# Designs tried in a protein design run: designed miniproteins, single chains, continued (4). Part 38

Each design is a single chain, and the fold is of that chain. pLDDT is the mean over its residues in the fold that is shown.

## One batch from the design tools (miniprotein)

Design m13294
Fold by ESMFold2-Fast:
Structure m13294 (fold): chain A 72 residues (1-72)
Amino acid sequence: SITLSEEELIARMEAEIERNWEAMIKQLEETEPLDKLIERLREEIEALRDSNPHAAYLGRLVLEKLEAHKKK
């Protein structure tokens, strides 16, 4: 059985986000408008900041990628 440390788990999740970004963004855009997704994610990141800082960190990475995708 593989048990990952918290740091190793976060690093793996970050790598999976990078690797699967094109598929993820396509699926997310089919679920809800990009602007609403960005607004909701910002609120979720703030809510998680104190209770789950690692989830907040990953959320910020996704948020930055979503904003970059929207930006011209």
Scores: mean pLDDT 75

Design m13295
Fold by ESMFold2-Fast:
Structure m13295 (fold): chain A 75 residues (1-75)
Amino acid sequence: LAQEMLITGVVLEAQKLFDQGKYDEAVKLAKSSSQMVSQNPNSIIGQKLTKQVIQRLLDAGAISEAEAKRLLDLI
């Protein structure tokens, strides 16, 4: 439960940075969120939000397809 809230907070910050055009910082937080989700597989909301932000970064060209696949495979 506490881990779910922490992961959600990190993903929301990544989305905020993405909306501000700070893609490099958003990618850094998305990677952190993916790592946290890989260690907490019961974080269903964290998984969903992390996948969404990775997809948004991929669609914006801020992350490579290979790196996006690697991060998605972690979660």
Scores: mean pLDDT 81

Design m13296
Fold by ESMFold2-Fast:
Structure m13296 (fold): chain A 78 residues (1-78)
Amino acid sequence: MEEEVEEHIRKAKELGKKYAEYMDKASQYVIEARKAHEAGDKEKADELLSKANEYMQKAVELWKKIQEEREKAEELRS
């Protein structure tokens, strides 16, 4: 039981690292989009925002998986 709890916690941590990476990439694209907008390149700004949204969506899906792993760990202790 405790080993299974530890496995789910470990998976949540691993997913958390990937979540942080995707959030960092989304943030970088938002910053680049802002620079493109300030330079008057609306098309490039829109493209960069689209990429930021893609990484944000991937981060949201990872967050859901993190919550699932955390819930499974709690269920095994209950």
Scores: mean pLDDT 83

Design m13297
Fold by ESMFold2-Fast:
Structure m13297 (fold): chain A 114 residues (1-114)
Amino acid sequence: SEVERLVEEAAYYAGKALGLAAGAAEVHKTEGAKRLYEAAKAGAEELMKEIEELLKDNPEAVERAREAFERGYAEGKAEMLKNKEWTLDEVADKVQELFTEAKELLLEAKKLLE
């Protein structure tokens, strides 16, 4: 369904944001990078909880959303590890943009459920 597509995409972007933040913590090894990762983890957990609640009557769709999140995480972390020259501020901006995209997709999915 369109709802399932939107929440799967939201999960992917949330995963990618967390992966990017995790990669930044690995590369920068600073308290700032650690705080970015902790904030991204909290945001990702909140978004995934909302997705799982939205899809609670469809366990197969929940599993697809979790798979999309894990794919996003792996890709985000790999992207950060290929771009070690990115400043922490640049990474924080990219993480925020990805979470904004995830939240917009989830809001669109919620609107389709009326």
Scores: mean pLDDT 90

Design m13298
Fold by ESMFold2-Fast:
Order: C-alpha cells, then sequence, then structure tokens
Structure m13298 (fold): chain A 87 residues (1-87)
C-alpha cells in the first residue's frame, strides 16, 4: 500500500545540500534524520573523519566544507551547519 509521505518533520535544504542528498537517493524534502544519515555516509565515503580524532570532520578543500563554510567541525557543529542550510 503506497501512502503519500507525511510532511511532518520534512525539511527542504538549499540547492547545494539538496544535490548532496540526491547523490544518496534522498528526495527534495527529507527528515532531519535522513539528512544526517546522508551526511554520515558522505563523511565515510570521502574519508572526512579524522582518524586521530573520530569526533571531528575535516572538510577542508571538500564540497562539504564549501557548503557549510567550515574547514573543520565536530559532529554537533556539522548538524548545526546542516540546519542552517534549510531553505
Amino acid sequence: MIKPPKKENLMKFKDEVKKLLQKYGKSDEVTFLEAVEALAQLARDEGLVDPEDPGVIDAKGTELGKIFGKDRMTWTEALEALEKNLE
């Protein structure tokens, strides 16, 4: 049974984040959790997690760093930057 997705907690991101979400099979509107999952997958796939400090994402010179405007960030700061990229 196909139900239309409830718009409850669905978020729309700016085009740069939207393109990143689409790369991981997400729609134009996603829950914050789905956006966090896409971010975590990107960080894993591109090796952005610092092996000496796994609580930190080193996004310097990456597309993620350009989108969020931060070269180095904690996971908490990455989530805050993701929220700031809401349309």
Scores: mean pLDDT 71

Design m13299
Fold by ESMFold2-Fast:
Structure m13299 (fold): chain A 89 residues (1-89)
Amino acid sequence: MEPIEIPEDFSEGVKRRFEEVQFALDYAEKHGLLTPEELEEVRQMLKEAISAPTEDERLALLDGVEAFLVRKLTPEEYRRMQEELRKRL
């Protein structure tokens, strides 16, 4: 997946949250945990988050992406993804 460019003027907290979500998407794509249609839906959600006017709205939209992943992945798949994320970031 082509990485989403994060604006330099975003706070470190928002940038880190985007990195965590991008890692989760790359992990899900690599392991075939999401369909191509679900991957495109998440890409649209990320574009909406980047376009949000405030940090609070950006974080809320990124939380929405995480909730989508929790709903689509099994609890075991989500747990393994979180463990891998913690090792890399």
Scores: mean pLDDT 76

Design m13300
Fold by ESMFold2-Fast:
Structure m13300 (fold): chain A 70 residues (1-70)
Amino acid sequence: ILSKDKVFPLAQYLTSKGLPIEFIVKSVDDIPAGNYKYILVNHKLSEAERKKILALNPTAEIIEVDVEKP
């Protein structure tokens, strides 16, 4: 999950819905290389941010969610 300010409530909410959460980061640069199934973002990504995520995690599906208005 990439979240700027409300990371803990988001993590609890998604876990309660049965979604696995591996880690939570504030910046695209903090996302490690790996084989993540989903990368959840609580804001709209730029094309540069999306490309950076996919370069390190080419099999990941990026999901943009507005968790400030559940």
Scores: mean pLDDT 61

Design m13301
Fold by ESMFold2-Fast:
Structure m13301 (fold): chain A 99 residues (1-99)
Amino acid sequence: EVKELITEIAKSLNSTDALNPDPKTIAEQIGVLLKFAAELETGATDLEVTQKVLDILKQAGDDKTIAKVQKLVAQLQAQGRGQETSARSGAALRKMLAE
């Protein structure tokens, strides 16, 4: 889930291994990431929130986390999963594949 990814990114930025040298900037970025996680609960799409997270990470310079988030954006775009968790079509296909 995008919410779990945002939480993991916030923890990564708060670590001693974070590439961002400014504690104030780190704290501000963590705050914005947690706000994006809250926006997912209020109806923001996974794709839109993930793109906003990617923009913040580009400013932080965390290449590893940027690559992970870019992969998630590409996956969400390929699946057409912005607002829709396609449980219905996927359930029928999974039932066929499980046999």
Scores: mean pLDDT 54

Design m13302
Fold by ESMFold2-Fast:
Structure m13302 (fold): chain A 87 residues (1-87)
Amino acid sequence: SNIEEAFIKAVEEIVKAAREDPQRALYLADKLIEFAKKYNLPKEVIEKLERIRDLLRQIVASTDPEEQARLLAEVEKIAEEVKKLLS
């Protein structure tokens, strides 16, 4: 569906932003969660997006590059799970 395709693209943009501008990624994730709730996406998808947001908050708060890399890897993993649920 058009909504599922749009969410997959939005998740991909959040992952790209997380590498370059984690604060922007956090903003985009928050907005995507609002839309996911508005369009009644499955609870599992919403919970995974909320987990991505929580990890992005940790990346923004961290000053440790090794911790940031570990958290980013987890964001990428959960993002792939969200994309699979929407495809």
Scores: mean pLDDT 89

Design m13303
Fold by ESMFold2-Fast:
Structure m13303 (fold): chain A 71 residues (1-71)
Amino acid sequence: MEEVEKLAREARELLLKYAKSTDPEEKAELEKRLGEIEKRLKKLVEENPELKPLAHELFGAAQAEAAKLYE
């Protein structure tokens, strides 16, 4: 649980920065870091399938929050 929550917090921060950024280089770096977190989450869920609902909820919330900044 702790690792999923940590990854979700990191993803939320990066998604919010990505949504607010207008610098293509900064966006590319944030996208790279988000991809790294996504790979770590995928591996964690594959090893612990019971964490999938929690991961979906936390990452879904982070994406929804970031999406509001595109409006």
Scores: mean pLDDT 76

Design m13304
Fold by ESMFold2-Fast:
Structure m13304 (fold): chain A 76 residues (1-76)
Amino acid sequence: MEEDLEGLRKRLEEAAPGGFDAVSQAALDYARELGLSDEDIAFLLMAIAIAKTNGDSVEEIIETALRVAERLLERR
């Protein structure tokens, strides 16, 4: 769990220079690698899209993605 979240954080931070689309793609790819269900992946991507719509920075979007991913992983 801790290693999964650390890996996700690193992946999202490495994607940050590419902006929202790069972060969203990195989150999708890594969530698939972690074996999250299609429903959980959709929920994660929806949370990222909502944060962008609210005008959150890329850094704030990354923190939102990590909080959502942590909750999804804890339910497994």
Scores: mean pLDDT 82

Design m13305
Fold by ESMFold2-Fast:
Structure m13305 (fold): chain A 62 residues (1-62)
Amino acid sequence: VEEEVKEKLEKEGYEVTGTLREGNTLYVEAKKVLPDGSIEYVAYKVDIETGEITLVREVVVP
């Protein structure tokens, strides 16, 4: 599950910057440099038992 999430994000152009596993929850942080030079940061919450992926945070820094 963890490797699949990382591979999916990397294929979409994201660099995984951190992961934290707490029980049945995996938190994944990633960043992506946009064509205009801005950086997009995303954070996901993954339920390991159900496979449910929830976007927790999305921020674009100019």
Scores: mean pLDDT 77

Design m13306
Fold by ESMFold2-Fast:
Structure m13306 (fold): chain A 71 residues (1-71)
Amino acid sequence: SLAEEAERLKEEAERLLERLREANAQGDFDAMHASMVALSEVLRRLEELAKESEEAKRQLEEVKRMIDEFF
């Protein structure tokens, strides 16, 4: 379902943010960039799902909050 796909994308965003924190701690700018690019793709997919699913919209809002907390 769209809701299950949105939850999977949120879990992927959480993993990408964890990788971004690790890369930042190590000063690995290439890994940081790769994680940011992947995170932008996850956000793009969640935005598409959010147009058709209220649950996907909630998952998108949570991912945006996690990103705000990081930066």
Scores: mean pLDDT 85

Design m13307
Fold by ESMFold2-Fast:
Structure m13307 (fold): chain A 79 residues (1-79)
Amino acid sequence: MMSPEEQLKIVSLKISIVGLFEEARLLKKQGDEEGMKKALEEAEKYIKELKELAQKYNDKKTLEEVKKFEKELEEMKKE
C-alpha cells in the first residue's frame, strides 16, 4: 500500500527510464557510442532510485519491472 504521491513518483521514474532507453537506442543507431553510454548511465541512476522506492514499500510488481530494466541496461552495455 502506497500513497498516491509516491505512486506518481514511481510512474515518473518509469517514464524517465523508458525515455532514456529510447534515446540510447536512437544514439546507437546513429553510431554515437558516447551519447548512448551517457543516456544509459542516466537510466541506471533512475533505475536505482526506482529500486530503492520499491524495496522500501515491498512493491514486488515494481521490483520485477526493475529487473527487466536492469536486464535491458546490461544487454545494451555489452559493448
Scores: mean pLDDT 83

Design m13308
Fold by ESMFold2-Fast:
Structure m13308 (fold): chain A 76 residues (1-76)
Amino acid sequence: MEELERELERLGEELLADPNNPEVLERMSELLEKLSEVSEFSETLRLSAEALRRLAAGDPTAEEVLLERVRERAEK
């Protein structure tokens, strides 16, 4: 888990610098899917990964959904 969490933080910083980079979005979605396998928040992480993949494909709606879910989890 420690290595996956560190990679997630790094990808998060890269995404903040370039949110339209599909390579970063796809890598983050894969990482979130792996985290979902070992996390009690598995459904939320899996749905977030799906949203990132849709964003990488050019769907602007996925960005709003992803940000809303991140916001909800950050406040808990």
Scores: mean pLDDT 67

Design m13309
Fold by ESMFold2-Fast:
Structure m13309 (fold): chain A 84 residues (1-84)
Amino acid sequence: MEEEKKEYLEIIARHAALLGLEVIAIPESVSFEVLKEIAEELKPAVEKAKEKKYAKIILVKDSPDVTVDKIEELEKEAVEELKK
């Protein structure tokens, strides 16, 4: 389970790097099943990529206001700050 979770997070981090993201925020409450589903969807694109680069993963404590849209917004803000 821990090894599989690490592999799923690596796939997600690598896909985020392919999108030009340097940081990705993931809620601590996200289930193993959801991580697996996302990683399996992204795996073909990640394996096709020429370079093995990783985005930094930040685990966010549960917030009642965290949605997928807000996670994407936080990722974009973090990338824009790092480019300055």
Scores: mean pLDDT 68

Design m13310
Fold by ESMFold2-Fast:
Structure m13310 (fold): chain A 58 residues (1-58)
Amino acid sequence: GAIQEAFSAFDFDKNGVLSRAELVSAVKHMGLNLTDEELNELIGSDVETFLKLVQRAA
């Protein structure tokens, strides 16, 4: 889906994990308004954790 595709597009290292900068870019691109605490939970997260947190925020 669009979220999975956005994760893949912003995963600069292609390691299945987003850096803080990549994560901030991805959530802004998707129009999500996440707190710093929610962003910190996503730092170092895999695709599945990212999708679960995004779904919770929606």
Scores: mean pLDDT 64

Design m13311
Fold by ESMFold2-Fast:
Structure m13311 (fold): chain A 98 residues (1-98)
Amino acid sequence: SEEEKQKRLEELIAETERYISEARDLVNKLQEKLPSLPEEMQKRAKKVIDNANKAIERAESLLKEARETGDVELAEQAYRIAKTAVTVLKYELKKIEE
């Protein structure tokens, strides 16, 4: 139903915004650790940061389109992208901290 689609859209937007915020915080944490890492690990971490920033920008763009069009599929794509960015950043941070 249209009401169920609207509720799903609003929930996806809210959760995606949380993941985008979390991804930005994780990027900041990873950047803070960069100066203490070996050069090889700095190069890898910089690529992870760059990829995460691109994912955040893509997710924000898709959310803007989803808000304007009411397209749940665009919001679902944004959600998956943002959640994946958080997952990748968390794994890289664990690898660096161990």
Scores: mean pLDDT 90

Design m13312
Fold by ESMFold2-Fast:
Structure m13312 (fold): chain A 71 residues (1-71)
Amino acid sequence: DVAALTAQLFSPDLATRRAALRRLGRLQDPAAVEGVTAFVRRETDEALLRLAASLFGPPLGPAVHAALEAR
């Protein structure tokens, strides 16, 4: 369920966010892109930002760079 996994991207638990991100990456569902983009804009953990870029590719590259620069 993409909606449930997207909700888990905003968990206070880093391990939960990482697991949700990996599962969304495996699904390769276009519906996940908007939620993952919102996640990248709010996320402060650099490792998770880089993981999002690696899993979802070029559409998230600029958003990940902007998030890292804001730190």
Scores: mean pLDDT 75

Design m13313
Fold by ESMFold2-Fast:
Structure m13313 (fold): chain A 86 residues (1-86)
Amino acid sequence: PLYPADIYLGELERIEKNLEEAKKLKDKISKEVIELFEKALELLKEAIELMNTDDSTPAEKLLELVKKALELAKKGEEKMKEELAK
């Protein structure tokens, strides 16, 4: 039951790296970009922790948390790209 969490470790690392880069560029990008990555990271960490504890949380709920986290991360990447292109 833990193997789904391992799949998302790469996504977690990607979001962490994007957040670190966003913080380095905080004078060139909006605070909203940083907030999007922070929220994405929080939700994905929550989902991974629930998967690793093997509690009674339904798989559908875990996937919903992952989907939300990845949507926020993608929105953050899109906004950062738009702001840096200017």
Scores: mean pLDDT 78

Design m13314
Fold by ESMFold2-Fast:
Structure m13314 (fold): chain A 83 residues (1-83)
Amino acid sequence: LSEEEKELIRKILEEKKPEFEKYLSKEQTDKFIENLYKSLLGDEEAEKESLRIYLTLSDEDQKKIAEIVREIYKELRKKGIKL
């Protein structure tokens, strides 16, 4: 990924913070987004950490977070970013 693509990923994730904060605390949202960003760049430990945060949620909230992540992936793909 180019530096411009990495910055675009970060921007999209930051723009989704209010949606995540409906289900996560602000601290959990910041940690989840940072780990999701690193995971998208191939960091396996960050992937495990984002999953760990996700699994602390109720089944209903997990579904809502998964929908937000799915929309992020759709937006990234629409902008030509292949992950």
Scores: mean pLDDT 84

Design m13315
Fold by ESMFold2-Fast:
Structure m13315 (fold): chain A 89 residues (1-89)
Amino acid sequence: DEWRKRLKLIETEESWIVTVSVGNAEELKELNAILNELRPGAVAVTMGLSDEFVATAMKLGAELVLASGAPISEKEQEEITEFVKERLS
């Protein structure tokens, strides 16, 4: 899986931002599940998310993976926000 190969190349870095392409919210959720396995504390967010969401995730101490692709709906954005908060609580 290309996601796992890319993540493994950076899992030894102390601090990182990775830009990856995702086509939809399900791919973003799958990427986040892989991140939880390989690097707890790292979360993937789409480039379609608001700057306030990115700032909130970083404020919660998340290591950030930036994903590019199709825009995410407001509902999916809220679901990802809650997922990030839950993982960091």
Scores: mean pLDDT 56

Design m13316
Fold by ESMFold2-Fast:
Structure m13316 (fold): chain A 82 residues (1-82)
Amino acid sequence: SEKELDKLAKELVEIYEKNEDGEKSKELDELLEQLKEAVEAGDIEKAVELFKKIIELIKEGKVPDKKLFVETLEKILLYLSE
């Protein structure tokens, strides 16, 4: 659901802002790449599942690469604006 994807994107931004000083995680970066691919493919169901997993890892104190995070969010926002 696009509404669920929008809600998750907002939650991801909020959690990232609160946890930006966390430990770098290669697994989190790999999940962000998969999320970007799922969004580009229009696989919203897969994107939602990847979002939930990413949010949980950030809550556990892991932080993604900032450039990759911004690029992934830009792809999601572009998809939601179409």
Scores: mean pLDDT 80

Design m13317
Fold by ESMFold2-Fast:
Structure m13317 (fold): chain A 76 residues (1-76)
Amino acid sequence: MAVLEVVGRAQELLKENLDLLKNPEVRKAVEELDAFVRAQGDAIAALDPASEEYAALAAELAAQVEKLEKVIEANK
């Protein structure tokens, strides 16, 4: 469930920092994460959670969430 855990982390970050969504840099990072999830949604749904491909996709998603965290921290 790595993808669901990463999505949950992103949702909590946004919930804790709703006021920062007015910041264009934070909004851009959110839009980039959303674009990634939209592009990879079908692949996530089709992949075996135990596969190396799923693990690689989960790692890419985690990197996008880390980027969002860093942008949020820089704009606090």
Scores: mean pLDDT 73

Design m13318
Fold by ESMFold2-Fast:
Structure m13318 (fold): chain A 80 residues (1-80)
Amino acid sequence: KEKEEIIKELEDILKNEDLSPAARQAVRSALEAVKNGKYKQAYTALKIAADLARQEGRTDAANRLEELASKVKELYEKEK
């Protein structure tokens, strides 16, 4: 459930948000990490993507990525 929602949101961000190549690569890395259950790696990639998006002035994308990072952090803290 939560994993599927995160994947869907990340795919939507990649499709609909205007991101730099570096930020897009970080989002793709986060998406693959989530698909493989590597939530700690996904969290790190999402934080990088959010920081890059914020530096580029992509505030909406940065806020969405920060929220997803928080959700992913809850998952890896529960599962270890």
Scores: mean pLDDT 82

Design m13319
Fold by ESMFold2-Fast:
Structure m13319 (fold): chain A 65 residues (1-65)
Amino acid sequence: DDMERKIKEAQDYLVEAGEEVTRLVLEGGRSTPEQAAQLRAQARQIVDDAFQHYNDKVQEAKEKS
């Protein structure tokens, strides 16, 4: 249950990150080209951080097992 809970928390984090990325991409479409580039860079960082967080939690759970 603890491992399942941690993995679910990591999955929920990925879902939230995906929603934030979608919001930033839509906002970028309404911004100046320079602001849009910054928002896209932020979106990439959020995706990278979310997948890293997920992978870290999965590896932590596997190492415990």
Scores: mean pLDDT 75

Design m13320
Fold by ESMFold2-Fast:
Structure m13320 (fold): chain A 55 residues (1-55)
Amino acid sequence: LGLTPEQLERAERVAAGLAIRDPSLSSFEALRRGLKEAVGVEPSEEEFRELSSLS
């Protein structure tokens, strides 16, 4: 994805906030929305898997 650690952390914070507001969102959907909102990108399933491995 080419994201900086700060961009990833921001996206994860946005995703966490979205999941709190709508607990029906999956972790993948929340993170995808967070990345779109924070950095303007939508990760694929493969890209999400890569993000998970970085944790």
Scores: mean pLDDT 71

Design m13321
Fold by ESMFold2-Fast:
Structure m13321 (fold): chain A 64 residues (1-64)
Amino acid sequence: MTFSEGLRQTMRELGLSDEEIDEILSLPGGLQVPRALGRIYRKRGVDAVIQFSERVGQARRQHL
């Protein structure tokens, strides 16, 4: 699974719409995770941010 696929799936599971996900994934790579974290925090709070951060960390370890 690519990093972008992992991000898309995790954001969808945490309640982001496909439009919000597409907006985030259209950003330069260095801005995608910070923007996603901000949106998830606003919608779901700290627990969802922790879950997202763990999945992002796993995805980063799996791709170069």
Scores: mean pLDDT 76

Design m13322
Fold by ESMFold2-Fast:
Structure m13322 (fold): chain A 105 residues (1-105)
Amino acid sequence: MAKEEEEIEREIKEILGLPEDASREEIERALREQIEEKAKEMGVEPEGLEIWIEAAREALKLKEEKGLSDEEAAKLAFEKVLKKGKEKGLEKLIELAEKNLEQGK
């Protein structure tokens, strides 16, 4: 357990290009910067991308646990993103989720 957390933390630091002695605050900052950069590329709010990532993670878990198809899992993810986006008023996230649902994804 403790070794697994340390190994995951090291892998995250390597992916983010941080030194091994980077603090958790530095990791969180680098993750936030990556989220902001990716959100800009996708044309969504940073908070919207965080919601998208969480929804995708939950959809993958449901696919594994319930044997859902890729299409069904993706649809559930986008429906959850749309609901949370509307609750928080994230217009760009809402547009992206609606577009993906319209395409049957």
Scores: mean pLDDT 73

Design m13323
Fold by ESMFold2-Fast:
Structure m13323 (fold): chain A 65 residues (1-65)
Amino acid sequence: SIAEEVSVAVQRLAAVLKADPADHAALRATFLEMAPELSEQALENILTGLDLLDPALAAELRAAL
């Protein structure tokens, strides 16, 4: 399901941020590794949710696609 795709992706990104919140390069690399395996809807749900919490980070990840 899309909810399961989003949950797994968010947990993986959260683990990267927990290890080093300033390591945006590692976060982008992890996101780009996951992106081809995610549905278009799951990607949009992740980015939309992130935009509500951190618009700058959401824009950075969207630009990396």
Scores: mean pLDDT 82

Design m13324
Fold by ESMFold2-Fast:
Parts: C-alpha cells; structure tokens; sequence
Structure m13324 (fold): chain A 73 residues (1-73)
C-alpha cells in the first residue's frame, strides 16, 4: 500500500472539499456547506492517519478552515 501517494490524495481532496464548503457558505447554501465540511473533516483525518508528517500539517490547516465554517453554520 502506497501510504504517501494516498496521503497526497487525501490532502488534495480535503482542500477541495473545504474550498467548496467555503463557496457554498458564501452563496448561502448551508446544506451544501455542511456536506462539504463533513467531507473535508473525513479526508483531513485520513491524511493525518497516513503517517506523512507534511500531510498531517496540511490536514491541520484544512481542519482550521472547517472550524471557521462550522462557526457560521
């Protein structure tokens, strides 16, 4: 199993999900923002569990952005 390749994929997925959540929130689509926030949290958690320290740091930045979205939902 290529954990480092998976880690990069999870980070990219988490970043995309949080960007979509931020866009949905800005557009007033709370349901879509909530769904993308949940997806971003799951993908960021998988990146942290990958064992790649860089992926873990990137995942922490995504989780901070998700927390900011959750404050507005």
Amino acid sequence: MDLFADAEGYVQGARGAVENAEKALKEGNIDEATAYSVAARILAAMARESGDPQAAKEAEEVLKRVDEIDKKI
Scores: mean pLDDT 80

Design m13325
Fold by ESMFold2-Fast:
Structure m13325 (fold): chain A 70 residues (1-70)
Amino acid sequence: MKVEVRVTGSTAETQAAARAAVERALAENEDVGEALKEAGKRLRTLPAGARAYVEVTVDGQTSGTLYEGA
C-alpha cells in the first residue's frame, strides 16, 4: 500500500509537529481514519491558534482533516 502524506501548518513548528504525529499514527495503525483520530489527540497540545491541514492519500484516495490548537 502506497501512502502519501501532505501537511500544511500555520507555522513551520506546527507543520513539523503535525507531520510527525500523523506519520507515527500511520505506523501504529493500519486504518487511516483511526490514525488521523490518534494524531488529532496528540495535536490537542498545540497552542491556541495553531492550525495544521493534513491530507493522506492511500491508493489514489485522499482523506483530509484540519487540526486546531485549543
Scores: mean pLDDT 78

Design m13326
Fold by ESMFold2-Fast:
Structure m13326 (fold): chain A 82 residues (1-82)
Amino acid sequence: MESTEAARLIAEATRRYIEMQLAGAPQEELDAFSEEHREELERAEEIVERNRTPEAEEVLKEAEEEHLEAVKAKKKDPREPG
């Protein structure tokens, strides 16, 4: 697995987790998702750390920004339905 592929995998898993949280998935499902993907994500993170590329960093940065924005929208400002 290349670093860009690993970063994409991390980003996709993070996005799915956020979507589940926003959809109101129960904590048990969130925990199960985290456990199911823990080993895979740990491996992907190790690959990214060893082979940092600008592309991998950009993918991770975008995922992190999306996560922060989703958390802010949920907590700080009431989102209009739409």
Scores: mean pLDDT 73

Design m13327
Fold by ESMFold2-Fast:
Structure m13327 (fold): chain A 92 residues (1-92)
Amino acid sequence: EKLKEAEEKLKELEKEIEEIEKEIEELKKKGKVPSKEEVDELIERLQKIAKEAKEIAEEVKDNPELKERAEEIAKRALELAREIAELAEKQE
């Protein structure tokens, strides 16, 4: 029922975070500083993921496993947003 829909949405958010993580890792390996537009876009995407994950956590509050999974996704997205912002700040 509603739990299956939440599981599918969480899987989509997890895949999106994995794509963003790989993109950030490639930027670091190449020593390339992302443009301001790329940084802003990544931060906006990560903030949207965190918001959606928090909303799902509230919807699935009666399922501890799904709630914890959603909270983990939100935390991971916010940590990545902080990391990309810090990466941009280190450039003169």
Scores: mean pLDDT 80

Design m13328
Fold by ESMFold2-Fast:
Structure m13328 (fold): chain A 58 residues (1-58)
Amino acid sequence: TTEDASTTELLNFGRSMLGKPGATPSQDLLDRLAAMSPDQRAQVETAARLMVIGDELD
């Protein structure tokens, strides 16, 4: 579920996962991810990665 994460938080998280420089995920987002099931975390990670890819293709 991605309903409680802002676009900026997801973009920074996705950039961090893809090894982009200057991207730092918030501790609040990391805490929320730690509380999620593996399936929920995978959905958030996928959404974040797709958001970065979409932004880069602009």
Scores: mean pLDDT 71

Design m13329
Fold by ESMFold2-Fast:
Structure m13329 (fold): chain A 90 residues (1-90)
Amino acid sequence: SAGELLYRLLVEAARRAAADPEFRARVVALLEEDARLAEELARESEGERKELLEEIARELRAYAEAVRAGDVAAAEAEAREFARAAERLA
């Protein structure tokens, strides 16, 4: 599934980021940009869509924090929650 692929890509990105500070900084910056976009879309949305976008933004920020910390286990947990939220939005 798309969610399973997304989960695997996020886990792999977190592992690479743990070993590469330059890649880590780049990934964190992109995640923070995506979280801001999700928050903006949530403010312009209503009902279930708003709730899902707020959840996506929260999970993106949590994943970014885990990546910044080099905490692969935390990043894996957040990646799974993000993939589940993304599947519900589709």
Scores: mean pLDDT 87

